# Designs tried in a protein design run: designed miniproteins, single chains, continued (4). Part 81

Each design is a single chain, and the fold is of that chain. pLDDT is the mean over its residues in the fold that is shown.

## One batch from the design tools (miniprotein)

Design m14773
Fold by ESMFold2-Fast:
Structure m14773 (fold): chain A 80 residues (1-80)
Amino acid sequence: LSKEEVERYIKLLLESEDPDVRISAASFLLSSPYRNSPEVIEAIKKLLQETTDPNLYFYLALMVKNDPVFAPKFDELVKK
């Protein structure tokens, strides 16, 4: 789990037109040791605030709400 792989998955999460790729990138980032990094937190926050894809939003929100690190921050992550 390199920093370069984390950056690649952040890019896929934010820029990929394929919803399955975005969901996979979100799952990878949230299960990685880097999930608490500022870059990952900001990428998750940006998607929760800006995504128009209800499936991506649903899966991301579900993963965030069930993660003990992100759950206390959920309200801040969805705030615009």
Scores: mean pLDDT 71

Design m14774
Fold by ESMFold2-Fast:
Structure m14774 (fold): chain A 79 residues (1-79)
Amino acid sequence: SVAEEEYRRLKEFLESLGASEEAAEEAAQHVILGALHGRIDAGLARVREILESEGLSEEAIERGLKEARRVADRVAAAQ
């Protein structure tokens, strides 16, 4: 499914920015669930919290959020 493919891609992207596997998985899950339930902004807010807790730089967090927004929009559009 689009959601499964986008979840995997986002998880890998967040890991490439320096997030742990566990944090990337949790963040990606919040993005996908937020998109599926019409709560994209809530999902993205949770992603920021997770990436900040991992100690990522603001530049890495902004890059992660930009990709997460694109993923959420694609998942929502596929409904």
Scores: mean pLDDT 89

Design m14775
Fold by ESMFold2-Fast:
Structure m14775 (fold): chain A 75 residues (1-75)
Amino acid sequence: MVDAIAAGDEAAIAELREILTKAALKEGKKLGIPEEEAEAGAELAVQALVTKLPTATEEQKAITQKQLEEVRKLA
């Protein structure tokens, strides 16, 4: 996933958006965060990863992959 996102794979970016949005909405409900705010936060996270991953080192990609695995458990 992380390598595909770094390569600009639109399908991988769409999957990332779905994972982050689902996790943000689920955790946001527990914290009393409005759905619109949770969705906006997820989109900012998608944009940040899409921007940073193409220039990321292998170590940075590995850290990001572990973080996404944790987020997937929350979704």
Scores: mean pLDDT 80

Design m14776
Fold by ESMFold2-Fast:
Structure m14776 (fold): chain A 97 residues (1-97)
Amino acid sequence: TAAARETIQAAADRLAEAAGRSEDLDVEVTLTLAVMSLAVELIALDNGADPVAVLEAAAASLAKTEAKLRELGAPEEILETVAASRAALEATRAALE
C-alpha cells in the first residue's frame, strides 16, 4: 500500500536531515547507512515485496541503528528521531494486519 512507502520515505527523510545536522562523523555515517538501508526497502517494495515484511525489515534496521547510536553517545534529539521513525514503521505495519 501507499502507506508503507510513505512511512519508509518519511523515515529516510528524517534520518537524512539528522545526519546533515550531526557534528559527529560516526553518528553521521551510522544515520547515512540507515538511510541507504531504507532506500533498499523502498526498492524491494517497488518490486512487489510484501509491505508487512518490508516494514518489519525497516523497523528492525532502525532498532539496530538506535542501539549503535546509543553506543556512540548520540544526542537525545537524534535518538528520539530514530525511535519515532521506528514507531511509525511499526504502527503502519500493525495497521496492515
Scores: mean pLDDT 88

Design m14777
Fold by ESMFold2-Fast:
Structure m14777 (fold): chain A 62 residues (1-62)
Amino acid sequence: MEELEKLLKEIEEGLAAQIAAQSARLGPVDEAAFQQRIARLREEFEAYKKKLLEEARKLAEE
């Protein structure tokens, strides 16, 4: 489980850096739309990460 958490954190950090780089290249209107889309993707990723960790814990308890 710890290895999975570390991997997810590394992916999240890398993705955040790419998002920041793309945001800096956009105009104000497109940047706002891009940030809204990114916020939704981050929410979906956090939900998925939580579900994945909970499933891993259930498997470990058996």
Scores: mean pLDDT 73

Design m14778
Fold by ESMFold2-Fast:
Structure m14778 (fold): chain A 95 residues (1-95)
Amino acid sequence: MEEAKKKAEEIADRLLELYKKNKQVKRSVAFIYDEKEKKIYVVYLDENGNVTIKEFKTLEDLAKFYRELAEKDPDPRVREAYRRIAETLEAQAKK
């Protein structure tokens, strides 16, 4: 649905406004699942204050995204959290 994409864009705008007020909101992630189109929209605010909207069609692609975050994050505890999320998504995608 166009609605899911529009909602992702609205969340992206709000994350940018929050980051301008409080830079500690870095690494924020929001999920929107479009059941009819079988798409997952991820809104991600990186450590540089850039907001990206990513579209995933499979849980495997979403897990790959979290694997990339797990490798790039400077905090080892945050990397471990992202790795565990990726493992959970990979296990669910395998069926």
Scores: mean pLDDT 73

Design m14779
Fold by ESMFold2-Fast:
Structure m14779 (fold): chain A 76 residues (1-76)
Amino acid sequence: ATHTLNVLEEGDAEKTGEQIAAAIAGLAAGDTVNVNVLATVPLSEEQKQKIIDAAKAAGAATGTTVTVTIVELPGL
């Protein structure tokens, strides 16, 4: 199955990564998840990479294909 996950990022990349990992942990092996990270604050490249790495690690652990898209919304 294909899932879409929308996650708010409000300045805690570690917490965002944990939320994504927890959501992916509930999925079945062979599933695909498209993760949209909606950042309401500016993110450093290091913070973006931490989120992506956490999502991919969770996908690898569960056998899920994970795609991560980070959308910055600080102009709202």
Scores: mean pLDDT 80

Design m14780
Fold by ESMFold2-Fast:
Structure m14780 (fold): chain A 77 residues (1-77)
Amino acid sequence: MTDEEIVEVLRKLGLSEEEIERLLELRREGVPMLRLQLMASLLALGFPWEEALEIADLPEEEQEAFLRALEAEIAAA
């Protein structure tokens, strides 16, 4: 996936240009694409940068539990 493709996807999610730039810098630093996608989704949902980063750094099992809880809250609302 190219930087241009990433930028277009992130813009469609409603991220700010500053958030997009920060995610591209993390990608250049070697952060895996899966973590960047999770961070982008959290930012699109209105989470602050610091919280998105902390959630993306959780173990896979804890990330899955968080996402299930969030999905259940969205479905219940």
Scores: mean pLDDT 74

Design m14781
Fold by ESMFold2-Fast:
Structure m14781 (fold): chain A 73 residues (1-73)
Amino acid sequence: MTLRVTVPKWRTDLPPEEIRRVNDEVNRLVQRLVDAVSAGADPETIQRLIDELERLLEEHGLTYSGTISAERS
């Protein structure tokens, strides 16, 4: 699973160091989300992790793009 932090066209003045910091935090939360999905966590747990991710990005005026995929047996 991969998520990539993106800057909306109207927010072009963010410093690269801040974008990298947010991207690192996003990847940390994504890893927690991956682990939860792989462990078959309930939808409430998964939604909580998604909410945490969205709040982090909103604080910095950023969005994310990417596809979350999990393997099914």
Scores: mean pLDDT 65

Design m14782
Fold by ESMFold2-Fast:
Structure m14782 (fold): chain A 115 residues (1-115)
Amino acid sequence: SAAERALEAGLEGGGREAGRAAEEAGGPSARSGSGGAYSLDSAAESGTASGQAAGGVASVGTGAEALLDKRTSEEAKEAAVEGGRKGGKGAAAGTKEAMEEGAAATAAGGAAAGE
């Protein structure tokens, strides 16, 4: 259960970092045109998933190392959370760029469909 809790905490941390970066990236586009709203929501959801995936990989690696080092359950959990957060932050940087491209594409499509 220590490994399970560590992985869960890491995944949550990674998802939060990715989601936060997605919201920050989406802010200017949301103000500039409401046509991109669906793309911003989808990009934020995709960013959260990417962060969770990166957080999961980092958490598995960090949790496995902690278990191999025979760390306490609490130490393993904290290590996995930190690993997940670092993985999520890395994924969030890529998500920001993806969100900006996605929002631009949706705005262009929305302009064409708006007629």
Scores: mean pLDDT 51

Design m14783
Fold by ESMFold2-Fast:
Structure m14783 (fold): chain A 92 residues (1-92)
Amino acid sequence: NEEKAAELTDELADALAAGDYKRAAELLRRLTELAVEILKSSVPEKGAEAVKEELLQMSERLRGLAEQSPSPEISEAFREGAELAEKAAEEL
């Protein structure tokens, strides 16, 4: 559900603006989980190989964001998201 991803992204932006990094990390985990599910659900349209490539690219991007993050909570959420995307790609 792409609408749900947009809503979570708005909530994440609000949490970051408020300096609530614990809430931001929680929202980021939910957003990443939803993004992985959306990509997996696109397999019938895009094909398994294309979705696997997108999941691996997501994992790499999230690992980079984790390394750049000044917040331990946000960094951990990005790292967990990268692992989730990698695992999803391996299952395809």
Scores: mean pLDDT 82

Design m14784
Fold by ESMFold2-Fast:
Structure m14784 (fold): chain A 88 residues (1-88)
Amino acid sequence: MSEELQREVDIGVAVIAMSSAIVSEEQQPNPDPEVIELLRKALELAQRGDFEGAARLLEEAARRYRKLGRDEAAAYYERMARILREMA
């Protein structure tokens, strides 16, 4: 509603989305530990309000997913990174 409330809501949504993404990756048949670590670090940065840093790590995770042939997961993280950059 106010710009401050909207920013707070956006932070909460980003944190929830990243937390859910980590759980989803851990549920995969062969999860990549390095990608999970990148997602955890991105979550920590987003919780601190460092959306540019979080977006950068999500972009790195997306690149790794593309190399693994997981294009849907890569596209999801690329979209999330774009949203976080708009909040930075």
Scores: mean pLDDT 76

Design m14785
Fold by ESMFold2-Fast:
Structure m14785 (fold): chain A 65 residues (1-65)
Amino acid sequence: SRDEELLERSVQNIEDLLNSAEEQGAMTPALLERLKKVLDELSKSANESIQKKLNEIKDRLDALE
């Protein structure tokens, strides 16, 4: 569905942002908190496959704190 396509794109954009921020050393506590909130919001609408990917990203964020 279009909602699933938009959700997958949003998840990919978050991964790209996280990868870029990690590579540049631009990760801040404020950015980590904002990304966690966005991931929590996305998880409310996520199917099983996307939920698995969101959990992997959350684990990466938790490791950075």
Scores: mean pLDDT 79

Design m14786
Fold by ESMFold2-Fast:
Structure m14786 (fold): chain A 83 residues (1-83)
Amino acid sequence: MDELIDRLIKALKEGNSREAMKLLYEILTNASDEELERVAKRIYEEIKDNLKGATVLHLALTVLLPELPEQAERFRYLVGRGK
C-alpha cells in the first residue's frame, strides 16, 4: 500500500492524470476503511499547498465517482476534513 501511495503522490505532483486515476482506482478497490483514512490524510498533507496536485486529485475522483461511488465519496470526505 505505501508504495502505491508514494506513486500516487508523484503522479499528482507531476500532473500525470492518467497514472493518478489508475493508482487511485487500485487504492480505492483494495484499501480497507482504516487504510483509506490513512491514505487520505497522507495525500492531504502532501498536496494541500500544491494546486496542481489538488486539481489532478479532484479530476481523478470525479472520473471514478460513477464506477466507485461509495469509495470515492468517502475518500473525498476524508481528504476535505484534513486541517
Scores: mean pLDDT 79

Design m14787
Fold by ESMFold2-Fast:
Structure m14787 (fold): chain A 81 residues (1-81)
Amino acid sequence: SLEERVERLSELALNDPDEEVRIEAVRELFRIALETKETDPELYERVLEILEEVARNDPFPRVRLEADIEIGMLRIYEAVN
């Protein structure tokens, strides 16, 4: 299910030792957020929470910046609706 995919990607984004894996997980979570924004607001909110945790807590500035960019893009899409 999409919820199970979000859980797997969350584990990768928050816990994988490889920064490139965490960045790819963040990018995939962003794609899911765009897909679910109108159709599954609860899952969309869950993805935002994960992206916010990465942006706040990831040890690598590059990973935090990636998450911040994705959050910013999602908020721009919200402002148009």
Scores: mean pLDDT 86

Design m14788
Fold by ESMFold2-Fast:
Structure m14788 (fold): chain A 73 residues (1-73)
Amino acid sequence: MSDEEADRLGAGAATIAAAGGIDPQELADLARNGDVEGAAKLVAEGARRAGIPLSEEEARRLAEGMARSMQLG
């Protein structure tokens, strides 16, 4: 995963979570801690609440991108 890809996936995760009313700080804290599974669950829940079709695999990919983006200085 490239830095640019990680940034785009992270932005996608934040957008989907926000659409579903997920707290952006809670999502960001999980991503910063490297809790990709926890972050993926929040992204998936945000998608469900917003009516966005998103697979568990896609949610995990978005969460991985966000975690990498948060760790890249």
Scores: mean pLDDT 80

Design m14789
Fold by ESMFold2-Fast:
Structure m14789 (fold): chain A 74 residues (1-74)
Amino acid sequence: SMEEVEQEFLALLGEYRIRLLRSPGWTAEHDAEFDRLLVEAAAGLRAAKSVAEMEAIRRATEARLRALIAAAEA
């Protein structure tokens, strides 16, 4: 269901925030960028009309979060 996908995605976002905070090059600017990604993801989920659309948003957001972590470790 859409509700289950949303709950799983919110839990995943929490895990990514912990990983970012533990990154060697973490800064307050990286945390601010993470918060921007959360706002964008929330808006996308609110606009989504299917599980497939929510999964697409999750994959896109996860790719951006992985890039942010990689940048913090560079």
Scores: mean pLDDT 81

Design m14790
Fold by ESMFold2-Fast:
Structure m14790 (fold): chain A 78 residues (1-78)
Amino acid sequence: MSLDELVAELSRLFREARELIEELKKKGLYEEAEKLEQRMDELSKQAVRAIIAQDVEALKEIKERVEELIEEGKKLLE
């Protein structure tokens, strides 16, 4: 996966995570949503730094962490 492809994929995953956090808030899971939102914000900042550094390996690791966050959020909705 190229840097550009990875950045596009991360943008899509961050959008999915944001939508999931909003869904948790709508269901009254505010504490869980806040914890995921804080993790997402931290990962987003790490991703920006990795993009500036052109660190493909760091971006791959961040992608896995965002995917894990999305999975955790989906489990909270069920």
Scores: mean pLDDT 86

Design m14791
Fold by ESMFold2-Fast:
Structure m14791 (fold): chain A 57 residues (1-57)
Amino acid sequence: GLFLVSFKKTFNASLITGKGGKILAQVNERTFLVELNAQAVEELRKSDEVESIVEVQ
């Protein structure tokens, strides 16, 4: 699915791509539109670097 992922400090692309995610667009300095599977979403929610993950329709 499509998600908006916000980072607490600095965007870390490897947290997305390392879990099989795809970066589609940059929304602002810390927020990116990404394509993620359910497992990648759960793993990212556990990361201290991630502030929020919001699903986009």
Scores: mean pLDDT 83

Design m14792
Fold by ESMFold2-Fast:
Structure m14792 (fold): chain A 80 residues (1-80)
Amino acid sequence: MKVTVILPDGTVVELEVDDEMTLKELAEKLEKEYGLDAEKIIKALEKLGINPEMTVKEFLEKSNTGNTIDLKRIYEIANA
């Protein structure tokens, strides 16, 4: 599935994600492709009570955010 990710700097990217890819695996992919810190992404998710072992598909279905993951907003909330 295609997922829109808003990076912490506000850059918008589209990624192809399989149905079994976890948020942790997405964080690792963002580290490889865009130079983000996967550990920092995982810690921000955990601070918000989001399980990084949750699939991207399940996260999007449960959060009702369509196909968008706003990492910029996640970082803002995690650091508040």
Scores: mean pLDDT 83

Design m14793
Fold by ESMFold2-Fast:
Structure m14793 (fold): chain A 88 residues (1-88)
Amino acid sequence: MEEEIKELKKLGFSDKLIELYLKLKELSEKLYKLGKEKGEELGNEASRKAGEAIADELAKAIEQKDYEKAIELLIEGYEKAIKELEKV
């Protein structure tokens, strides 16, 4: 993590972008753990639904090179997938 933060700063990433990236990483680890606990089929379905909910906005953000918006949308997608898995 610390070496990764240094590399991102060296590449000119803002402190806000680094913070968003760390949040995304935290959520991805939580989703991975929940997917294992709830079962692969439920994990895949939750991820698919969350991905579909953000897909158009995410594609547009990437095309516009709005990487902060892209990471915020990925965070939203991960949070939606986690919520769906926690209900089961």
Scores: mean pLDDT 76

Design m14794
Fold by ESMFold2-Fast:
Structure m14794 (fold): chain A 75 residues (1-75)
Amino acid sequence: AAAHRETALLLLERAIEESTDPELIAHVRAAKEHLEQRDYEGAIAHLEKAVSVDPENELVRGALRAAREALAEER
């Protein structure tokens, strides 16, 4: 779970740096805060909203996959 959480956090940090969309950035920041608290369900909810804002954003899609893996492995 820790490796997947770290991967999701890294991808979200890059998404914040590379994006100029305030709505996407807001959802990504919220997801990052939930991941830091190990609230994977909350993080996934915000990442699904971020994907709906920009479905082609590979960083957000990658972070969503990593967050789902972290939840699934919950050790």
Scores: mean pLDDT 82

Design m14795
Fold by ESMFold2-Fast:
Structure m14795 (fold): chain A 89 residues (1-89)
Amino acid sequence: MSAEEVRAELEAARDEFIARLEALGVSREVAEEVYELLLRAALAAVEGREVEAVRLGGEALAKAYAAQGKDEEAAAILEKAEAEAAALE
């Protein structure tokens, strides 16, 4: 898929994604921040920027977990993402 096609698909799914995060107890503001990080991660992956994609994806997932009060899980996600990114360098 091209970066343009991936962006269009993610933008089409934006409202559904935000609504799902809100259903998990994430505020709309944080859900929008998580969406933007995931969009950037997906575009980085399509463009072959695997290290950036892993770091952005981990940041997005950790932010979503922390917003739910799952701080230990958020920390573990960030640690795993940093380890995976370092292994790709």
Scores: mean pLDDT 82

Design m14796
Fold by ESMFold2-Fast:
Structure m14796 (fold): chain A 97 residues (1-97)
Amino acid sequence: GKEEAEALLEKAERDLELAKEALERYEEAVKNGSSGVKIAGEALRALGSALSAAHYAGKALELFRKAGDEEGAKRAEEIIKEAQEIAKKLGGTVEPL
């Protein structure tokens, strides 16, 4: 229902914020010539949070579409796009272990 979609969207918004914060720390670490461990750590945090945000936003999107909530669907789509952009920025810099 709509309440479940809103709860999933809220989780996605929190995870997207964590991804953005980790991306900023990653970019600063790269700029400042920080250790490879620090750079990789921030990249992994940013990627993990971005993937989590996209996952929860995707679930929210399905529920909003089923409910006919176009505004909620647009909010979920925007989170997915931002999360994908963060992941794309990191896709060439961190290999999965």
Scores: mean pLDDT 85

Design m14797
Fold by ESMFold2-Fast:
Structure m14797 (fold): chain A 91 residues (1-91)
Amino acid sequence: EEAVKEAIRLAREARRLARAGDVEGAKEALDKAIKALKKAAKESGDKELEFEVELAEGLALLAIAVGKVVGDPQEGLLRAAEILLRLAESL
């Protein structure tokens, strides 16, 4: 599916940008990856997939928030990217 392939590509890009210390680029790539996953879930009509995508989004946002609180936004973004990538690769 095109949306799943896009989500994988964007999540991998977010992970690369986070590792490189590009916080702004990583945030943009993560937002695009989440949108791609939400598209895939809606197109599938699978309620369980919609739940998994919403859970992954929540966990990714929590990782970003925790990173800010601890003073390590790169680690938060990296963890968020890995959460989204694992879900996308499982589809």
Scores: mean pLDDT 85

Design m14798
Fold by ESMFold2-Fast:
Formats: C-alpha cells, sequence, structure tokens
Structure m14798 (fold): chain A 88 residues (1-88)
C-alpha cells in the first residue's frame, strides 16, 4: 500500500528544504538510473569536509523500487568528480 511511498516523499521534501536553506543547489543528475537534486555543502556529516549532497527527487522517492533504499540522501566528500556536477 502507498503509505511507505508517502513517508518517503515526506522525507525527500524535508531533506530538499534543509539543503535549499543550508546548501547551494547545482541541479538534477541521474545516477544508477535514479534522479537526484545536487547541493553543494560546506560540511558532510561523515567527514566534516565540504562536498555534495545528493537528495533523491520526490518523484523517485515515490517509486516502489526505491521504497527499500537505506537512505534518500547520499553525501560525496571532496574530492569529487566534476562529471557529477556537469550532468546537473
Amino acid sequence: MNLEAEINEGISLIAIAVMEKYGEFLGVIERDGRKYRVFKVESTPTTGKPGLALVLTVEEARKPENLDLPRLVEYIAEPYTEELVEEA
């Protein structure tokens, strides 16, 4: 039933709102067949270094195949490849 899809949508919306407030929106990329909103952040939670936050789009978060993903936000610490930003 669609309850998990609605929860995932809510989590994606909250993550996007936080990243829009504290990060810099670079664009939308496709990675591993999924679309992500990309934000430049001054500190990643895993390293404390600058990097990118990849937030699964609301539309992707609603898809049944994405309901079992362990997280809707992925962090890439510096150094990262420019290819991820150029696809945005």
Scores: mean pLDDT 71

Design m14799
Fold by ESMFold2-Fast:
Structure m14799 (fold): chain A 78 residues (1-78)
Amino acid sequence: SAARLEALKAQAREAYEQTLKVTEELSKYDPELAEQLKKQAEEHLEEGEKSTDPEEAESHAGAVQGLLEKAKALLDQA
């Protein structure tokens, strides 16, 4: 479904925007780790945007969400 594919891409974009905010705060404590997480999220977002397969797009959206959760957990420990 084109609607499902667009919804998954929108989810990945929103998770990525949140990842940028969290990694900006994390960079005050660990700038190298913050940059690594940001870059990994960007790569998954780019691959998800290119996808025409909803299952592939869901995998990349899930990866961005996982990186967001990891960044939040690391910030909570800082």
Scores: mean pLDDT 88

Design m14800
Fold by ESMFold2-Fast:
Structure m14800 (fold): chain A 56 residues (1-56)
Amino acid sequence: GPMAELYERAESLLQAHYGGQYNQGQLHALSQKVVEELGSAAANDAQLLKTAEKML
């Protein structure tokens, strides 16, 4: 469903942007927190990245 797609998109996006700085387990955990904080399946990539940046 839309939320499952958001979790997949968030993890892929964070791995693409931060995969050289953090391991996959760290980025998986971060993606979970980012999606939980945003609480919206309509969240765009810019919102995901900005929220992740605030949590790093």
Scores: mean pLDDT 84

Design m14801
Fold by ESMFold2-Fast:
Structure m14801 (fold): chain A 74 residues (1-74)
Amino acid sequence: AMRLLTEALLDPKHAPAVLKAIDILEKNPNASVEELQKEVPSLPREVIETLKDLYKNNPNLVKALKRIAETVLK
């Protein structure tokens, strides 16, 4: 689960969609998987489910991953 999320964050094809999903979760932590999937249809559902679960349990870790991805992609 975490491996797939990390791979998507570091993949130029998927990273922008993952970052968008994190931004949505930061604004609405209770956003459903279905709501996230509509906004980021290019992400596999498993990645969205992992991200949502991780954000609820460890939001600071998700924020750290976002910062790392932003740094790597620049």
Scores: mean pLDDT 78

Design m14802
Fold by ESMFold2-Fast:
Structure m14802 (fold): chain A 87 residues (1-87)
Amino acid sequence: FLDANGTMSLPEFITFVKLHTDPNAEQPTEDQLQEAFNIFDKDGDGTLSLPELVALQKAILEADVDNNGWIDFPEFLTMLERMKAEA
């Protein structure tokens, strides 16, 4: 889900993360999704560019430790903490 300029807005990011979260597991809160978006939005322009989307996809693949195709909530939080530590 991209806008007409090939970038991802916050609502699209929320949808994207939810699509990669186990529907039977606890989903992230709006505050946690906003914080994650801000971590990936390096330009601070309110959208994710293609390089930032590539970084997000890699982070999601790394957070899927069980290789089940889904991120559970603790995996997502662990990903966010790792990204903060590397900054």
Scores: mean pLDDT 69

Design m14803
Fold by ESMFold2-Fast:
Structure m14803 (fold): chain A 109 residues (1-109)
Amino acid sequence: SNWEIERIMEENSESTDNPESTKIFNDEMTKLFKPEVLQQVQDEVDDKLRSGELKREDGIQEMIDLLVQRAQQDPSVLSRPISPDQLRQAVEDAVNEAKEKIKEIVEKL
């Protein structure tokens, strides 16, 4: 676990075991997806990373692809209505917003 936070930190600043970073990421993602759906997708990505089916650097993109696919098949996984044409952009925007917020906290340490 924490591969998503570790990946974000590798791009901006290496290594924080910061509970606030995990909270920020989950808070941004739960604005779009129900918590149970986010957990299921994170578990699926974690399993693929552990099996070697997926490279760590591809983890966030796989998560985005799986979340978009689930929402396209079942809109009830969304915590708010989102147009199908905006789904991928909304997920990418949420990930980028989480990255910026995590970076700001690390820069203030």
Scores: mean pLDDT 74

Design m14804
Fold by ESMFold2-Fast:
Structure m14804 (fold): chain A 83 residues (1-83)
Amino acid sequence: SAEFQKKVEEIKAQLEQLKRELEAYVFRLAGIDLDPDSSPEEVKAALEANPSIRELVEQRLKDIEQAIADEYARKVAELEKEG
């Protein structure tokens, strides 16, 4: 239904924002000056400029991506159960 699709899009938008905030936090802890609105190209450039920490940052970004994907699947499954 339209209501179900709207709720899925709201969940997606909330989790995309959370993902960006968590990624920005990882970069901040690593000493890389990026904000949550940075483009993927800016993120890639910042990682290339910081090779000493790149592998650690890349692993943490992958962990965030997986956690967000898992949370999205969980929330969508809960919506499907409700109706």
Scores: mean pLDDT 77

Design m14805
Fold by ESMFold2-Fast:
Structure m14805 (fold): chain A 60 residues (1-60)
Amino acid sequence: WQAEADRARAVAGELRAEQEKYDKIVKENPKDKKAIERSANLFTAAGIAEAAADLYEEMA
């Protein structure tokens, strides 16, 4: 369970880093609909990965 928690946490961190990168692009170009959509999708994916990591950590 700890290994699964660690992997999910790492994935969540990577997704958050990518989201922050796209958030910066959106701030510089707020009409870029593709960047806005990508940022939103990364936010959702990161949240799912964080929830999975929390669940695995509680089971460990």
Scores: mean pLDDT 80

Design m14806
Fold by ESMFold2-Fast:
Structure m14806 (fold): chain A 68 residues (1-68)
Amino acid sequence: LTPEQEAVLTEWSDEVTAAILALVEANPDASPEELEELVRREIQRVTDEFSARHPEYADLLRELADEM
């Protein structure tokens, strides 16, 4: 990865991590299965929004999100 790509991926990773932590905290009564589904949807949402801001990295970001 170039330093520029690494910086963008770090920013994306930080946004995903923050969103997941907020989601888990907001849903303390959710089952593990419900949390897994909510987390999956949230990762997709954050990745789609981030990709709209960084279209040059959209394909790479979607590939990484699919591995999560």
Scores: mean pLDDT 79

Design m14807
Fold by ESMFold2-Fast:
Structure m14807 (fold): chain A 86 residues (1-86)
Amino acid sequence: SMAERQKVIKEVAEKLREIGDLEQRKLEILQEALKKGLITREEFREALTSLEALRKVAEKLEEAGEYEKAEELRKIVEEEEKRRKE
C-alpha cells in the first residue's frame, strides 16, 4: 500500500539524517583540530574518508588532552563501522 511505502521512505530518510548529523559533527571536530594545529591538512583530508585516519585523529586529540572530542570521534567511527557491516 501507499502507507507502507511512505513508512519505509520515512525510516530511510530518518537514517540518512542521522548519517548526515554524524558527518557534520565529524567535520566540526576535524576542523577544530586543524584550526588548533593538532592535525595537518593531509591528516584532515584523509580523515574525511578513512575510518583508520579518523581513529588516528582521535588518538591525537586524546594526546592533546581533548578527551571528550576524542571519545566523540571514536563513537562516530563505531557507528560508521556498524553501518558498513550491514
Scores: mean pLDDT 82

